# Designs tried in a protein design run: designed miniproteins, single chains, continued (3). Part 55

Each design is a single chain, and the fold is of that chain. pLDDT is the mean over its residues in the fold that is shown.

## One batch from the design tools (miniprotein)

Design m9899
Fold by ESMFold2-Fast:
Structure m9899 (fold): chain A 100 residues (1-100)
Amino acid sequence: MAESEEELRENAEFVVELLVEKNNASEEQKKILREVMKEVVRVGVELGVESIVVISGITAAALAIFNENASLEEAIRIGREEVERAAELLEKEGLLKRKK
């Protein structure tokens, strides 16, 4: 089913809060992860991907934040690159047809 932008955002926010809780994230890590969520959701909407692809990007960024203390800029880059990579793979497999 096609997700609305609002549904995609709500699903992304749910995953962010889950990752924050499970990893005992610091206030700084929470701020970084929330900014990553905003940018990754924006890219996901532009590419016409479903929440699972956006969640993949958020998860990749979260791993860098929690395991490597990635900066805001690095975490955004990692999350964005993962969403773009997953979208390209889905497009090649004929599973993504939403990009103009």
Scores: mean pLDDT 79

Design m9900
Fold by ESMFold2-Fast:
Structure m9900 (fold): chain A 87 residues (1-87)
Amino acid sequence: METATVKIEIVFKSEEVGKKFEELKEKTEEIIAAQPGVHSAEIEVEGKKVTITLTVDASLAEALVTELPAALAKQPLVESARAEVLP
């Protein structure tokens, strides 16, 4: 099965949101990994920055890096979002 690694970086407007993600990290990882085409999810919290690393089906990776940053940036607590496919 061909997979790709996608890194998503979300910068929130406050560190309080980051702390909430740290508390719910394992549960959020499980929810994301349960999505079709997602094989694993890892969340890292650094103050107001949350990094999500996904192992996904290779065919899904390009769509995710195109669509997710725009969708995330529309959320009221998000300052910025970016995504990239890792080598």
Scores: mean pLDDT 78

Design m9901
Fold by ESMFold2-Fast:
Structure m9901 (fold): chain A 86 residues (1-86)
Amino acid sequence: SKFIEKLKELIKKKSKKKTLSKEELYKILGELVKENPDDGEVTMIAGELKKLIDESKKKTFSVEEIIELAEEAVERVKKRLEELEA
């Protein structure tokens, strides 16, 4: 996914840590939306990923966990878009 590749790149640029806090993730997601203002799908996926992060009882996430949540967010947005096109 284009979103997941951009997310991985931005995480690498913003943090050299193996884990990120919810606040660091919110900031990264905000930057992703700012870098892609004409991409409504990026905005929707970032919003869905933020919801998944907010619902989690964890305070910090590994890069692998973030990518797994991002993959779930991508699938949720894809299903929503498919439903709207039906």
Scores: mean pLDDT 80

Design m9902
Fold by ESMFold2-Fast:
Structure m9902 (fold): chain A 80 residues (1-80)
Amino acid sequence: MMIKVKVVVEVNGKIYEVTLTVDTSATVRELIKRVEETLGIELDPEKLRVYFDGKEVDLDTTLAELGVKDGDTIYIKEVK
């Protein structure tokens, strides 16, 4: 199922905001790739932490398994 999700990315001391249309069968790792493509930046998943509904999430879980719905926000932060 295709949904629109808002992704807030904090990397290199900057905050980016992007809205993506993605399939809920996509993993968090695949969402990160779509963010890279959309923003034209390269992200290292090993240096990132992803949060949804106030909880850190596994990169290999799907958006459907997390319960992500149309209009929800996912947060990506770089670990120092």
Scores: mean pLDDT 84

Design m9903
Fold by ESMFold2-Fast:
Structure m9903 (fold): chain A 81 residues (1-81)
Amino acid sequence: LEEIERLAEEVKRLAAEKLDEETAKRLIGLVDMLLMALRSQDRAMAREALAALERFRGEIKDEELRRAVDELIRRGREALE
């Protein structure tokens, strides 16, 4: 979980730097939903957040942010094993 939390903080930082305020808020909200779901062991909410992050990935034009989101998705999926 610590590694996932660190990746989540990196994604939120990059979102604030590289996206407009409204788009950054949407991505940050999805990241926070994933973290909340993992902390509360809500597997259904975690799967929903991961699916939403995968859809949001299509809107990301910045390669660095997209790679960070992809890493977060991968680690989140591993946490549900």
Scores: mean pLDDT 84

Design m9904
Fold by ESMFold2-Fast:
Formats: structure tokens, C-alpha cells, sequence
Structure m9904 (fold): chain A 87 residues (1-87)
């Protein structure tokens, strides 16, 4: 898990969005309500110039986690990953 986070961060830094999305997908499969995956999706969206979408996405995930609604957090994370994949 930690290794996947590090690989995703490196891919984002290098501008390799396709690789970053692949690592985030693997993180999501291991932990669908991962705050780490949420941060990485937000970082990818920011790299793609979608800053407003990144901020809104991250707030939605964070609020769902705070409320203990892990199923909602999972759905929001999946939406964010799909959005990042579309670009």
C-alpha cells in the first residue's frame, strides 16, 4: 500500500498521469475508502488543471469519512478516479 502511494506520487510529479491513475486504481481496490487515494486523485485533477473539481471532490470524500459513511466515500472516490481516467 505505502509503495503504491509512493509510486503514484512519483508518477504525478513526472506528469505521467496514466501511470498515476493505475496506481490509484490499485489503492482503491485494496482500500475503497482510502484517504490516501482521495489525496492522490485530487493531486491528479490539479495536475490536469481541474483545481475546482479537485477541491470539491476532496471535500466530499472527507465529509463522507467524517460521517462514517464509508459506502458514500467509496462511491465518491470511484467517481473521482473515473473523472481522472477520462482526461
Amino acid sequence: MEELVEKAIKAIREGNIDEAVKYVRELFEKDPASLEAARLVAAILQKLGKEDEAIEFYKRVLDAIKQGNLEEARKILEEGIELAEKY
Scores: mean pLDDT 80

Design m9905
Fold by ESMFold2-Fast:
Structure m9905 (fold): chain A 61 residues (1-61)
Amino acid sequence: GTASFRTTAAWIREEMARMTDPAALEAARALVRDLGAAEQVPEAELQRVMDELDAVIARQL
């Protein structure tokens, strides 16, 4: 459900902040996107989470 998605996405985001491999960062981003779609989270919430992940990727490069 959405609560499970929020917990998993937050954990992945924290792990992404420690990643330096662009391929690993993109794989983590894709995993969160797929989980959001599978859990049918509201589009606005999923987009906000994806924007937060994109900001992490931009900081890591």
Scores: mean pLDDT 82

Design m9906
Fold by ESMFold2-Fast:
Structure m9906 (fold): chain A 69 residues (1-69)
Amino acid sequence: SAREALARAEEALAAGDIEAAERHMQRLAVLTDLSSDPEAARAAALAAGLSEEEAQRLVGLIGQMQDSR
């Protein structure tokens, strides 16, 4: 699920496993039609059935992934 993919991406990033975090984010992108635009990503997450809190976590994760390269 999108919720599980988000949680796994967060766990992998916290552990410093950028490759695993990227795989989980790729899965989440397939499930939510995710864009790199934070507002569009938030809207897509909400449309996919994630809560507002989960959508905010996703936006934060996208920013962290971009900064980690």
Scores: mean pLDDT 72

Design m9907
Fold by ESMFold2-Fast:
Structure m9907 (fold): chain A 85 residues (1-85)
Amino acid sequence: SMDDQIKLAQTQVMVRVLSVQDALLNPSLTPEQKLQTAQDQLEKLKEIKAQLPDLPPEFQALLDQSIEYLQWQIDHLQKLVQQQA
């Protein structure tokens, strides 16, 4: 149902974004490990977006904004990793 698709989108955004934020705040993780986590969570959100083409515009925007946020974090982490090489 549409309600199930909306709930899936909201839950996946929350879980994936919080997972990346937890990794970013974890002092025991290296920049490379944080980058890997962010990349894994971004790919999962992209898969969810591809599975839910008929979401209302507001929830499509939620997925797109969350994907953009994770891409921004990845870009920042990639620069940190490259500076260590």
Scores: mean pLDDT 90

Design m9908
Fold by ESMFold2-Fast:
Structure m9908 (fold): chain A 98 residues (1-98)
Amino acid sequence: MKRAFVGIVLQGADAELQEAAREKARAFAEEAGGAEVYTFTEEVPAGDESPLARRRTAQLFEQARNNVRGKIRRAEEEALKEGAETETAFFEVRGPAA
């Protein structure tokens, strides 16, 4: 009884970036060897290149990472109550600032 949790922070809602995120989750699932895989994705909007926008983007990425970690932590606690073993991986997928 093994469960794998994948946290993904994705910049923008581009379909190619979402596919790249799914590919990372799939590769992790293969390495996890038959574990049930649960994927948690948080999207961060693309910002412009101004210094203020860069600061806001950094804050949004930090918030997204914290949100993903919180969701995974709750899922891990639930799995552990059921006697499951858990594995966790985190990925960031960034797109162009369009």
Scores: mean pLDDT 73

Design m9909
Fold by ESMFold2-Fast:
Structure m9909 (fold): chain A 74 residues (1-74)
Amino acid sequence: DLDKIIKELLENGGEVKASQDIGIGGSVLRLMPEEDRVPIYVAALKKMKAAGATSVVLPLNEPWLRRAVEEAGM
């Protein structure tokens, strides 16, 4: 539930672990083509930013996540 994740994010100071905190299907989302999953992550990150998220922690080996974060304006 995205609303539960947003609540826990706000209670923990607004730092997002992008691959774990966006619970939109976990490993299933990772199996989707990049062109399909990037818009989903951008929408989730924009919602988290609107809720008070100020930073995102990214793994160095996930360039598509960095692109999604940049498109979300974080």
Scores: mean pLDDT 60

Design m9910
Fold by ESMFold2-Fast:
Structure m9910 (fold): chain A 88 residues (1-88)
Amino acid sequence: MTLEEYRARAIEELRAAGADPALLAAVEAAPSVEEMVARATLAMMRANEAYIEANSTPEEVALFRRVLAALEAGVPAALATIRAIIAA
């Protein structure tokens, strides 16, 4: 699968999930696979934010918010946050 084929599929799935059009545009503009995956994950997490807050424990919501903030800060911050969670 090419980067463009993966991007097209990710955008279609995110659109079906009701993701924010501005976040969809960020996925479309992503310069690498890593950036595209990070942006697509952010868009999907944002689309599911209300559901997670309504159906999760406070500890799960705190973890969700931490991952969300790391993804918004970019791929290096997301990787650092994931490593910290695994090490804990």
Scores: mean pLDDT 74

Design m9911
Fold by ESMFold2-Fast:
Structure m9911 (fold): chain A 89 residues (1-89)
Amino acid sequence: SLEALRRLLERAEEMLKKVRDGKITTEQAIKEINELVKEAERVLSPEDAARLRGVADHILKRIEKEGKITPGELEALVAALRDALARQQ
């Protein structure tokens, strides 16, 4: 539903804010990204779900390599969700 997708976008934007403010651990960010993608896959088209999964997988691999999350990674996740929301409207 559009409501569920909007709530997921709000969660991603809140996560971005916490990353910018240094108020989230890398471990917590990984957990929240995984949960968000699982929930999004239930409400997105197969094509949008695959696109979001690809973005999330790139973010998670980069976090594993570098040991930290940056605002830029979360901005990419937020953009993918915004694009999916625009296509559903």
Scores: mean pLDDT 83

Design m9912
Fold by ESMFold2-Fast:
Structure m9912 (fold): chain A 94 residues (1-94)
Amino acid sequence: KEELIERARELLKEAVRLAAAGAPREEVDRKLREALELALKTLTPEQRELFERVVAAAREELPEEVLLGAEAYAALAAAESTPEQRAEIEAALA
């Protein structure tokens, strides 16, 4: 579980670095998708419910071009969420 979370975090960081360096969108999206898939595998039912709520809000507000990054970040945040961080996420959704 921890190993998958750490890999997802590293892939997300790599995707951000690639985007900042002007890498092709396909390369950035590949890393983001991999990070999302790894993070999703680690989620408990409660963490998955939080993730689904965050993604629903993101899809309403964000353009398609940034949705994959937002989803990857949301999945990782849910996987590493503490009760305090959950309260912060719920406040952000209000």
Scores: mean pLDDT 76

Design m9913
Fold by ESMFold2-Fast:
Structure m9913 (fold): chain A 79 residues (1-79)
Amino acid sequence: SEETARNDTLRGLLLEMSRLLDQAIAALREDPELMERYWEELRRVAASAPEEIRPFVDQFLEDAERRLEQARRELERQQ
């Protein structure tokens, strides 16, 4: 069904974006340039999303930005 195909596409994109976010956070301390490259790739993956699932992908981007900011604050507190 169209709903099943859309849900499968959304799940795949969210999984890929989640992996890229985890890689960006992991790189944050040791390699800021690599972190920026993972973040750019995450944004490119998000931009490839069909219009029908864009609101969910945009929500993930907002959540991802908050998670990355939280990781930066945690790193600052450890210094």
Scores: mean pLDDT 83

Design m9914
Fold by ESMFold2-Fast:
Structure m9914 (fold): chain A 85 residues (1-85)
Amino acid sequence: SLGDELLEILKKLTKEQRDKFLDAVEADPAVTPEQRALLAGAAIAIENGDFERAKELVDELVKSLTPEQRERILALAKQIAEEEK
């Protein structure tokens, strides 16, 4: 599922990459405050090792997204994950 794919990408990101991803999503005017809160909560859950909670929040986020938002968010996560220093 898209939620599973997004969660796996977020788990593989460094904390700095996750923070960059969150900042970019917050800059998107098409993303609602409620959707941003779900994503921020998922990132915190990942940092705390609470992957069950992270999955719950990501699944809830994905249910709320339009197809355009889903494509944009997933593409952004993949782009950040492909950045090597």
Scores: mean pLDDT 82

Design m9915
Fold by ESMFold2-Fast:
Structure m9915 (fold): chain A 62 residues (1-62)
Amino acid sequence: KEEIRREARELQKRAAELMTRARELEREAPRDPQAGVESQKALEEATKLIEKALELVEEYQK
């Protein structure tokens, strides 16, 4: 039970870090088009982590 909560928290933490990085990369995108691509990849990865964390939380509530 606590293990699931810890794992979900860790996934959310990683997603938050990726979202912060994506925002920083997006600010660089006007000077570096590759930064824009990396920003999109970071957002996609963050979304996957959030989805996985939600699945774990839903399992925990049952």
Scores: mean pLDDT 79

Design m9916
Fold by ESMFold2-Fast:
Structure m9916 (fold): chain A 69 residues (1-69)
Amino acid sequence: SLEDRVLQVLKLAAGPDSRAPSVSQLHTLFHRLYPEEDVSRAAFSAALRRLEAQGRVRRLPDGRWRLVE
């Protein structure tokens, strides 16, 4: 699903020593990993918000995103 791909991108972008990624950074990385997928920024942001509602990701005060692990 789109949500599972978004989680995979977040997991790849957020290492223990790396700064939490912005939505723009995540969307760019998504297109690099899935170049055949036509996912708009709006659809990508909607998927992040659904994952947040499920408690699987959180948004930080600076607008960056983290996995809840």
Scores: mean pLDDT 78

Design m9917
Fold by ESMFold2-Fast:
Structure m9917 (fold): chain A 82 residues (1-82)
Amino acid sequence: MAELEEKKREIEKLVERAREEARRFAEGWVDGLAKALGITLSPKEREELLNLMMPVGRTAAIIDLSSELKIPLEEAEKLLEE
């Protein structure tokens, strides 16, 4: 059943892309904020802000994944947490 393997592979690719989107969102937001405010973040401050922003980036990725797969938000969230 090559069709089932192909669908599984496509879902795995979309989930990985969603994880990358969450990370890029968090990093882009933190780095953008630092530049906008003209501040230099220590490695510790940057890490703390990244941890704070990862849930926001994850939420954006869940919305994108939900739309792409045409599934409820709760199902998309479950895919990212597994």
Scores: mean pLDDT 78

Design m9918
Fold by ESMFold2-Fast:
Structure m9918 (fold): chain A 59 residues (1-59)
Amino acid sequence: SLHVPQSVRDQMRQYIQDNNIPTNPSQATVDRIAQQFGISPSQVIIFITDWNKENGLLK
């Protein structure tokens, strides 16, 4: 479970799409997103994993 406001999650989805963030991003990319959205790197990883599963890119 990811306890992040829906507005922030929507902005993160848009960012991932606009910047072509890969299914398994580098630590540097994760850290950059975490800093930009004010969340932890672990929360970014959980979000990207969950979002990729929702889009059929990961099981």
Scores: mean pLDDT 74

Design m9919
Fold by ESMFold2-Fast:
Structure m9919 (fold): chain A 67 residues (1-67)
Amino acid sequence: MIRLHPSLSRQEVEDFLEALRRGDVPALERHRERFKELGISRIDLESDPDGVIHSLEVSTGPEIPRP
């Protein structure tokens, strides 16, 4: 199941993964800036060998302690 940040579109995630596949460092830096704007500090992906995403989790940082 894919869980995306409300302001992060599927297209942006796919563009990020395409840049990651190609090793496109400038594109990865652009996506990193976008993720910072959204407060995303970490993205965990699970994909199959064909590059289809099965699971996507986004984390914001710093972690807010649950009192």
Scores: mean pLDDT 62

Design m9920
Fold by ESMFold2-Fast:
Structure m9920 (fold): chain A 69 residues (1-69)
Amino acid sequence: MANDAQLERMAEAIRRAVEKGQLEGAKLLVETMYRVGGKEATIRALRRAKEVADPETQAELDRLISELE
């Protein structure tokens, strides 16, 4: 099982991928995080990533959050 430090590093990797516009990479990290960290950790990571995303990417991240809800 992923520990808190691993989940935090993964959340930051998702945020940085979104910041760099690497959305396909971010989606793969999101799928991995959901599998190893679960729904709550993944939703928190997506909400954090929205803070650094442009409006179009924010809409796509919001859709991913809704799919997980």
Scores: mean pLDDT 80

Design m9921
Fold by ESMFold2-Fast:
Structure m9921 (fold): chain A 67 residues (1-67)
Amino acid sequence: MHVPVSEEEVREERKRVEEFREKYPELQEIADRALELLEKAAETGDEIDLAMARIQLGVAEIIARNL
């Protein structure tokens, strides 16, 4: 059974990605990818799609630490 992704969870993650995008314009492509994954999660309601978006943002944060 899928646990449906909540609207508030998607909104919170989208806000995090937008904040990251503003802070690290060099990494906007990675931030845009995370937004694409969040849009998919909102559309499917699949927790796995939300997890993929979170992983993408986490990778972006690791890259940002080395800039």
Scores: mean pLDDT 78

Design m9922
Fold by ESMFold2-Fast:
Structure m9922 (fold): chain A 85 residues (1-85)
Amino acid sequence: MTVYAAIKSEDAELAKKKLEELGGKAVADKSTGVVAGSAPSIIAVNKASQEANGIVYTSSTRAGGIAGTRKLGGSEALAQAGLDA
């Protein structure tokens, strides 16, 4: 089951890399420190967030993923790019 996620981290590229290593797909915005993407499980998202010392939002819906990205300071365009990856 696909989980949609947003992670806020001082190292957005690390958060992206860790999520991708766990089978996810993501796009990072260095200016806001926000990563938007998807992963095979909530465990994968939480692990990526912990390893990047980030704050995480997860949703089972695409709309929830977009909302979570915006709550963490990311743009809707970032959310759409990450969730479509």
Scores: mean pLDDT 83

Design m9923
Fold by ESMFold2-Fast:
Structure m9923 (fold): chain A 84 residues (1-84)
Amino acid sequence: MEEERAFLEEIAEKYTPEEDEAIRSRDVNKLKEIAEKVAKEMEERGFPELAERIKKDNITPSVLVLWLAVERAVERERERRRKR
């Protein structure tokens, strides 16, 4: 799980600039290409389940960043409450 998360953060940081450019140019095809590249890297790194989810849901790098941010926020909230 931790290795998966670190890898997702790496992928999100790598592809977010391309996604931003595609959004600015309103290029839906480019956004799909980015999602396909992300899925391929996930498969090559041994996370085929995540790759399948990205392909099925067309998850883009910014959506991955948002998803990771939400998970981190939930974990921080649980940790904070446990310590209090």
Scores: mean pLDDT 67

Design m9924
Fold by ESMFold2-Fast:
Structure m9924 (fold): chain A 65 residues (1-65)
Amino acid sequence: MKPVLVNTASGEEATAEQVAESLALGGIKVEVGKTAEEMLENIGKATGKSKEEIKELGLEVVDKP
């Protein structure tokens, strides 16, 4: 399985670069992770939010077969 980043509102897959750019527009600098899991960790470090809080904001990691 491959973990991927998904926008929970649209159900669309997002790249780590797209997520980082969206957060940068909101004033949050996040380093681009090589995996979806690393990207969530980087967002958590930059925002101080838990994985559950990030999911409520509209971003989730989903395993693809």
Scores: mean pLDDT 76

Design m9925
Fold by ESMFold2-Fast:
Structure m9925 (fold): chain A 55 residues (1-55)
Amino acid sequence: SLYEEAVEFAKELLRSGKTPGVVQRELVRRFGLSEETAHRVVQEAKRQLQEENER
């Protein structure tokens, strides 16, 4: 799904050291997401990365 692809894309950018603000901008540009949805995608990506780092 588009949402799953957006979350995975956000996770990759965050792993590469991009800031959340840059990732949100890229999500809006590449996926056509609203700023609100892009913010939620970044929060979900951060949550998943934190969970992965704990296990």
Scores: mean pLDDT 84

Design m9926
Fold by ESMFold2-Fast:
Structure m9926 (fold): chain A 113 residues (1-113)
Amino acid sequence: MLEEVVAAVEAQLPVALAAGVAVARFEVFTATLEEIERRLLELARRVLAEVLRALGEPELAERALAADRAELEALNRELQRRGLGATGWGVYRERVYGDLYRALALALGNVIP
């Protein structure tokens, strides 16, 4: 599922950005990106909540489940401030999946190491 979603986003980028793309195809691409972004945001909430619970931060995990994009970004910055950046993201990559890590990066629009 996540590999398909990430691949679909990556596949649509060249189509929309290619010189000579018709307006109608740009509209289809935009609608597709919005749907993919919505699904990635929902997934990012769930994955971040699992990571936060694994790190012993259950209150932040509950906040992540209800968070909008801006709040998810704030929670990621909070993890970095607590010195959990390298370890937290390591746990996320190892415990969940590399494709989930990529999906989270796309959904949050953040540079995740």
Scores: mean pLDDT 56

Design m9927
Fold by ESMFold2-Fast:
Parts: structure tokens; sequence; C-alpha cells
Structure m9927 (fold): chain A 64 residues (1-64)
């Protein structure tokens, strides 16, 4: 189902966002790095919320 695929993609996105955060923290330009790190943290939180919702929706679909 598309929900199963969405869950798998969200997990991959979370891994990529964690790596992006680590790379941004290593930037020599601290002014650019600070905003990018905060943005990555917001995306990580949003992706985690979407993952939980997708998992719940999949359970609902399987029960229907």
Amino acid sequence: SSLERSIKLLQAVLESLQKAKEEHERWPDKKASEGAVKKAEEFIAAAQTQLERAQNALKEEEAA
C-alpha cells in the first residue's frame, strides 16, 4: 500500500535529516550553520509526527 511506502520513505528521510544536521553543525560558517541546524531539527520533529500518523493510518486501513 502507499502507506507502507510512505513509512519506509519517512524512515529514510529521517536518516538523511540526521546526517544533514551533523554536516551543518560542522560548517565553518556558524551564521549559516545555526539556521540550518534549527531547520533540520524542525523537519525531524515533523517527520517523526508524520511517521506516527502513517503507522496509525496503516493500522486503521488493515482493520477496515
Scores: mean pLDDT 80

Design m9928
Fold by ESMFold2-Fast:
Structure m9928 (fold): chain A 62 residues (1-62)
Amino acid sequence: MTPEESGTKPLSKEEFDEEVYEGVKALIEAVANTFARLHGDPEAAEAFKERVLKILEEERKK
């Protein structure tokens, strides 16, 4: 434990859940964009992104 940095903002559970959700969503988009660039198939990349985001939304509901 190193409490010497005051720049660490403590997050509430709600803020933490929101930040995690937004971070995962952004990561999924970045992965889909990279997949499209590498494989040259943007439709497959969009289908992948849509499927993963749907799973994430369903898990968030629970």
Scores: mean pLDDT 70

Design m9929
Fold by ESMFold2-Fast:
Structure m9929 (fold): chain A 87 residues (1-87)
Amino acid sequence: MSMEEERKKEAERIREETEKRIQEILSDPRFSRTLAKEPLISSIQRAADLRIEALFADPAQRKKLLAEADAIEAELKQFLEDVALGK
């Protein structure tokens, strides 16, 4: 029971945080002029969807889904760090 409630709360938080971040990117005038916003948003959404799916998957499937999400997240983090460093 408690674990199921925690998983549902985590999934909701992941969706809300992801949606909020995506909306900020879409509303940002800089990103609105850049075509790169769509691939960035798609990658962020995909990583979030994989993590949410992992919460409800079997242990073996969860491991695979989390590994894929981690790989996407690592690539996104690298790009964001490069941008911050160049600032």
Scores: mean pLDDT 74

Design m9930
Fold by ESMFold2-Fast:
Structure m9930 (fold): chain A 83 residues (1-83)
Amino acid sequence: SRPPPGVLDVLELQILARMLGFTHIPVDGKEDALTKAFIEAVKKWQAENGLKDNGILDKEASAWLFSSRENQAALREALADVR
């Protein structure tokens, strides 16, 4: 099903992950184990920044991530600890 307007779909989320340096994540639009691990890292990052920990990354949130090297580093650190 189509995600809500302004929300990144799985393919867009995978592209964002690779742009952030997570080159092991496939860009196929499917929620595999690596993609799910990235979503869990997003949830952890959201919780640490006082946001809803729902794993939903909208286009405004992705723009916010790209506006700051510190935000990008925090998300990379969160993914490094992903189970």
Scores: mean pLDDT 66

Design m9931
Fold by ESMFold2-Fast:
Parts: C-alpha cells; sequence; structure tokens
Structure m9931 (fold): chain A 82 residues (1-82)
C-alpha cells in the first residue's frame, strides 16, 4: 500500500513541476500550483498514519489534481481564445 502511495505522490509532484513551468508567467496560476504542491506535501505527512489519515491523504491528492487540471485548462483556453 505505501509503495502505491509513493508512486502516486511522485506522479502528482511531477505534474506540479510541469504545470509550474507552464504557468511561470502567470502569478494567479502559479498560486494555484503552489496550493496543489502544499496539498501533496500534507498528504505525504498522512500516508504513514492511520487508515483515516490515509483517506484524508486521498482527499488532499484529489484536491491537488483538481487544481492542476484547472490550471492546465486555463492555459489551454488562453491558447484557443488567442
Amino acid sequence: MKEGWERLLESVERDVEGTKEMAKDNPELLKKVEEASELVRKARELIDGTPEDQEKARELVGEAIGLISEALLTIAMDKVLA
């Protein structure tokens, strides 16, 4: 189980870094990506805890993925509207 968590968190962290690079010239999008990064960090602290902590970690990872997806959609929409 912990090994699966490690793979998931590493994957999301890579997505955070990639999105951060794409958003570097947009302070509002950078703020969303930084918030996602903080949620992933909190999830890492919880994966070593109780099953309830691990469930909370899943919720935090889901929230982080949502923020990254919103940032990527905004970047894509800016290209379509230009």
Scores: mean pLDDT 79

Design m9932
Fold by ESMFold2-Fast:
Structure m9932 (fold): chain A 99 residues (1-99)
Amino acid sequence: MEPVSAGGGAGGGGFAPAPQELLDKLREFSRKIAEDAGLDLPPEVIYRAGTALLAAEESGVPLDRVIRTVAAHFGIPEEELRRAAEAVRPYLDELKKLL
């Protein structure tokens, strides 16, 4: 399948909305991670943290900077996003395949 050019030509360019089917898959994936890792965080915090981790690696921006931006944008505490990102890290390869 050809990748749809989503206007992210430099690997960074803001938080574009994901298709609904992708969001549904991200929620299910995040729920499984939360239960498997014993996290008391909402699925939305988990997949936002995972996406932030991927964006940091892809763009070369420090993770802490991306976490801060995502936290401010979605009104999530930075500490919660960092904890979620660490929990997602072992599953990063699966998350990358999902995206």
Scores: mean pLDDT 73

Design m9933
Fold by ESMFold2-Fast:
Structure m9933 (fold): chain A 130 residues (1-130)
Amino acid sequence: NPTVERLIELLEELLKHMNEEQLKVLQSIALESGLEEVTAENIAQIITEGSRDDKEAVILLLYNNAGALLRELHENGAPVEEILRVHEIAVETLELIAEIAEERGDEETAELARELAERLREMTEKLLNS
């Protein structure tokens, strides 16, 4: 499935930006879902096929981690191009999650992912204008 393959690619990029504490939280969710390790493929499986609670937990964690990273980059004076690159990867990830959920009839997951993508856009706009 090319849409799921793209989600895995985006998740691989986001996971590279996660610290040990953030990865531990994902590991706990993965283990509860019967998966041995935090990989982009296993996280994509939870997002697409997991329980409602596991899907929501992973999506919220991805959103919160992206938001924290964007704030940290801004506070440390990172180039605007770097902030925008992280923003683009995170927003594309959430939009792609929404697309997959909508195609599967999971309207609640699609709505959550779209709302979080919009909140992330608003956050980045405020950071770059502050």
Scores: mean pLDDT 85

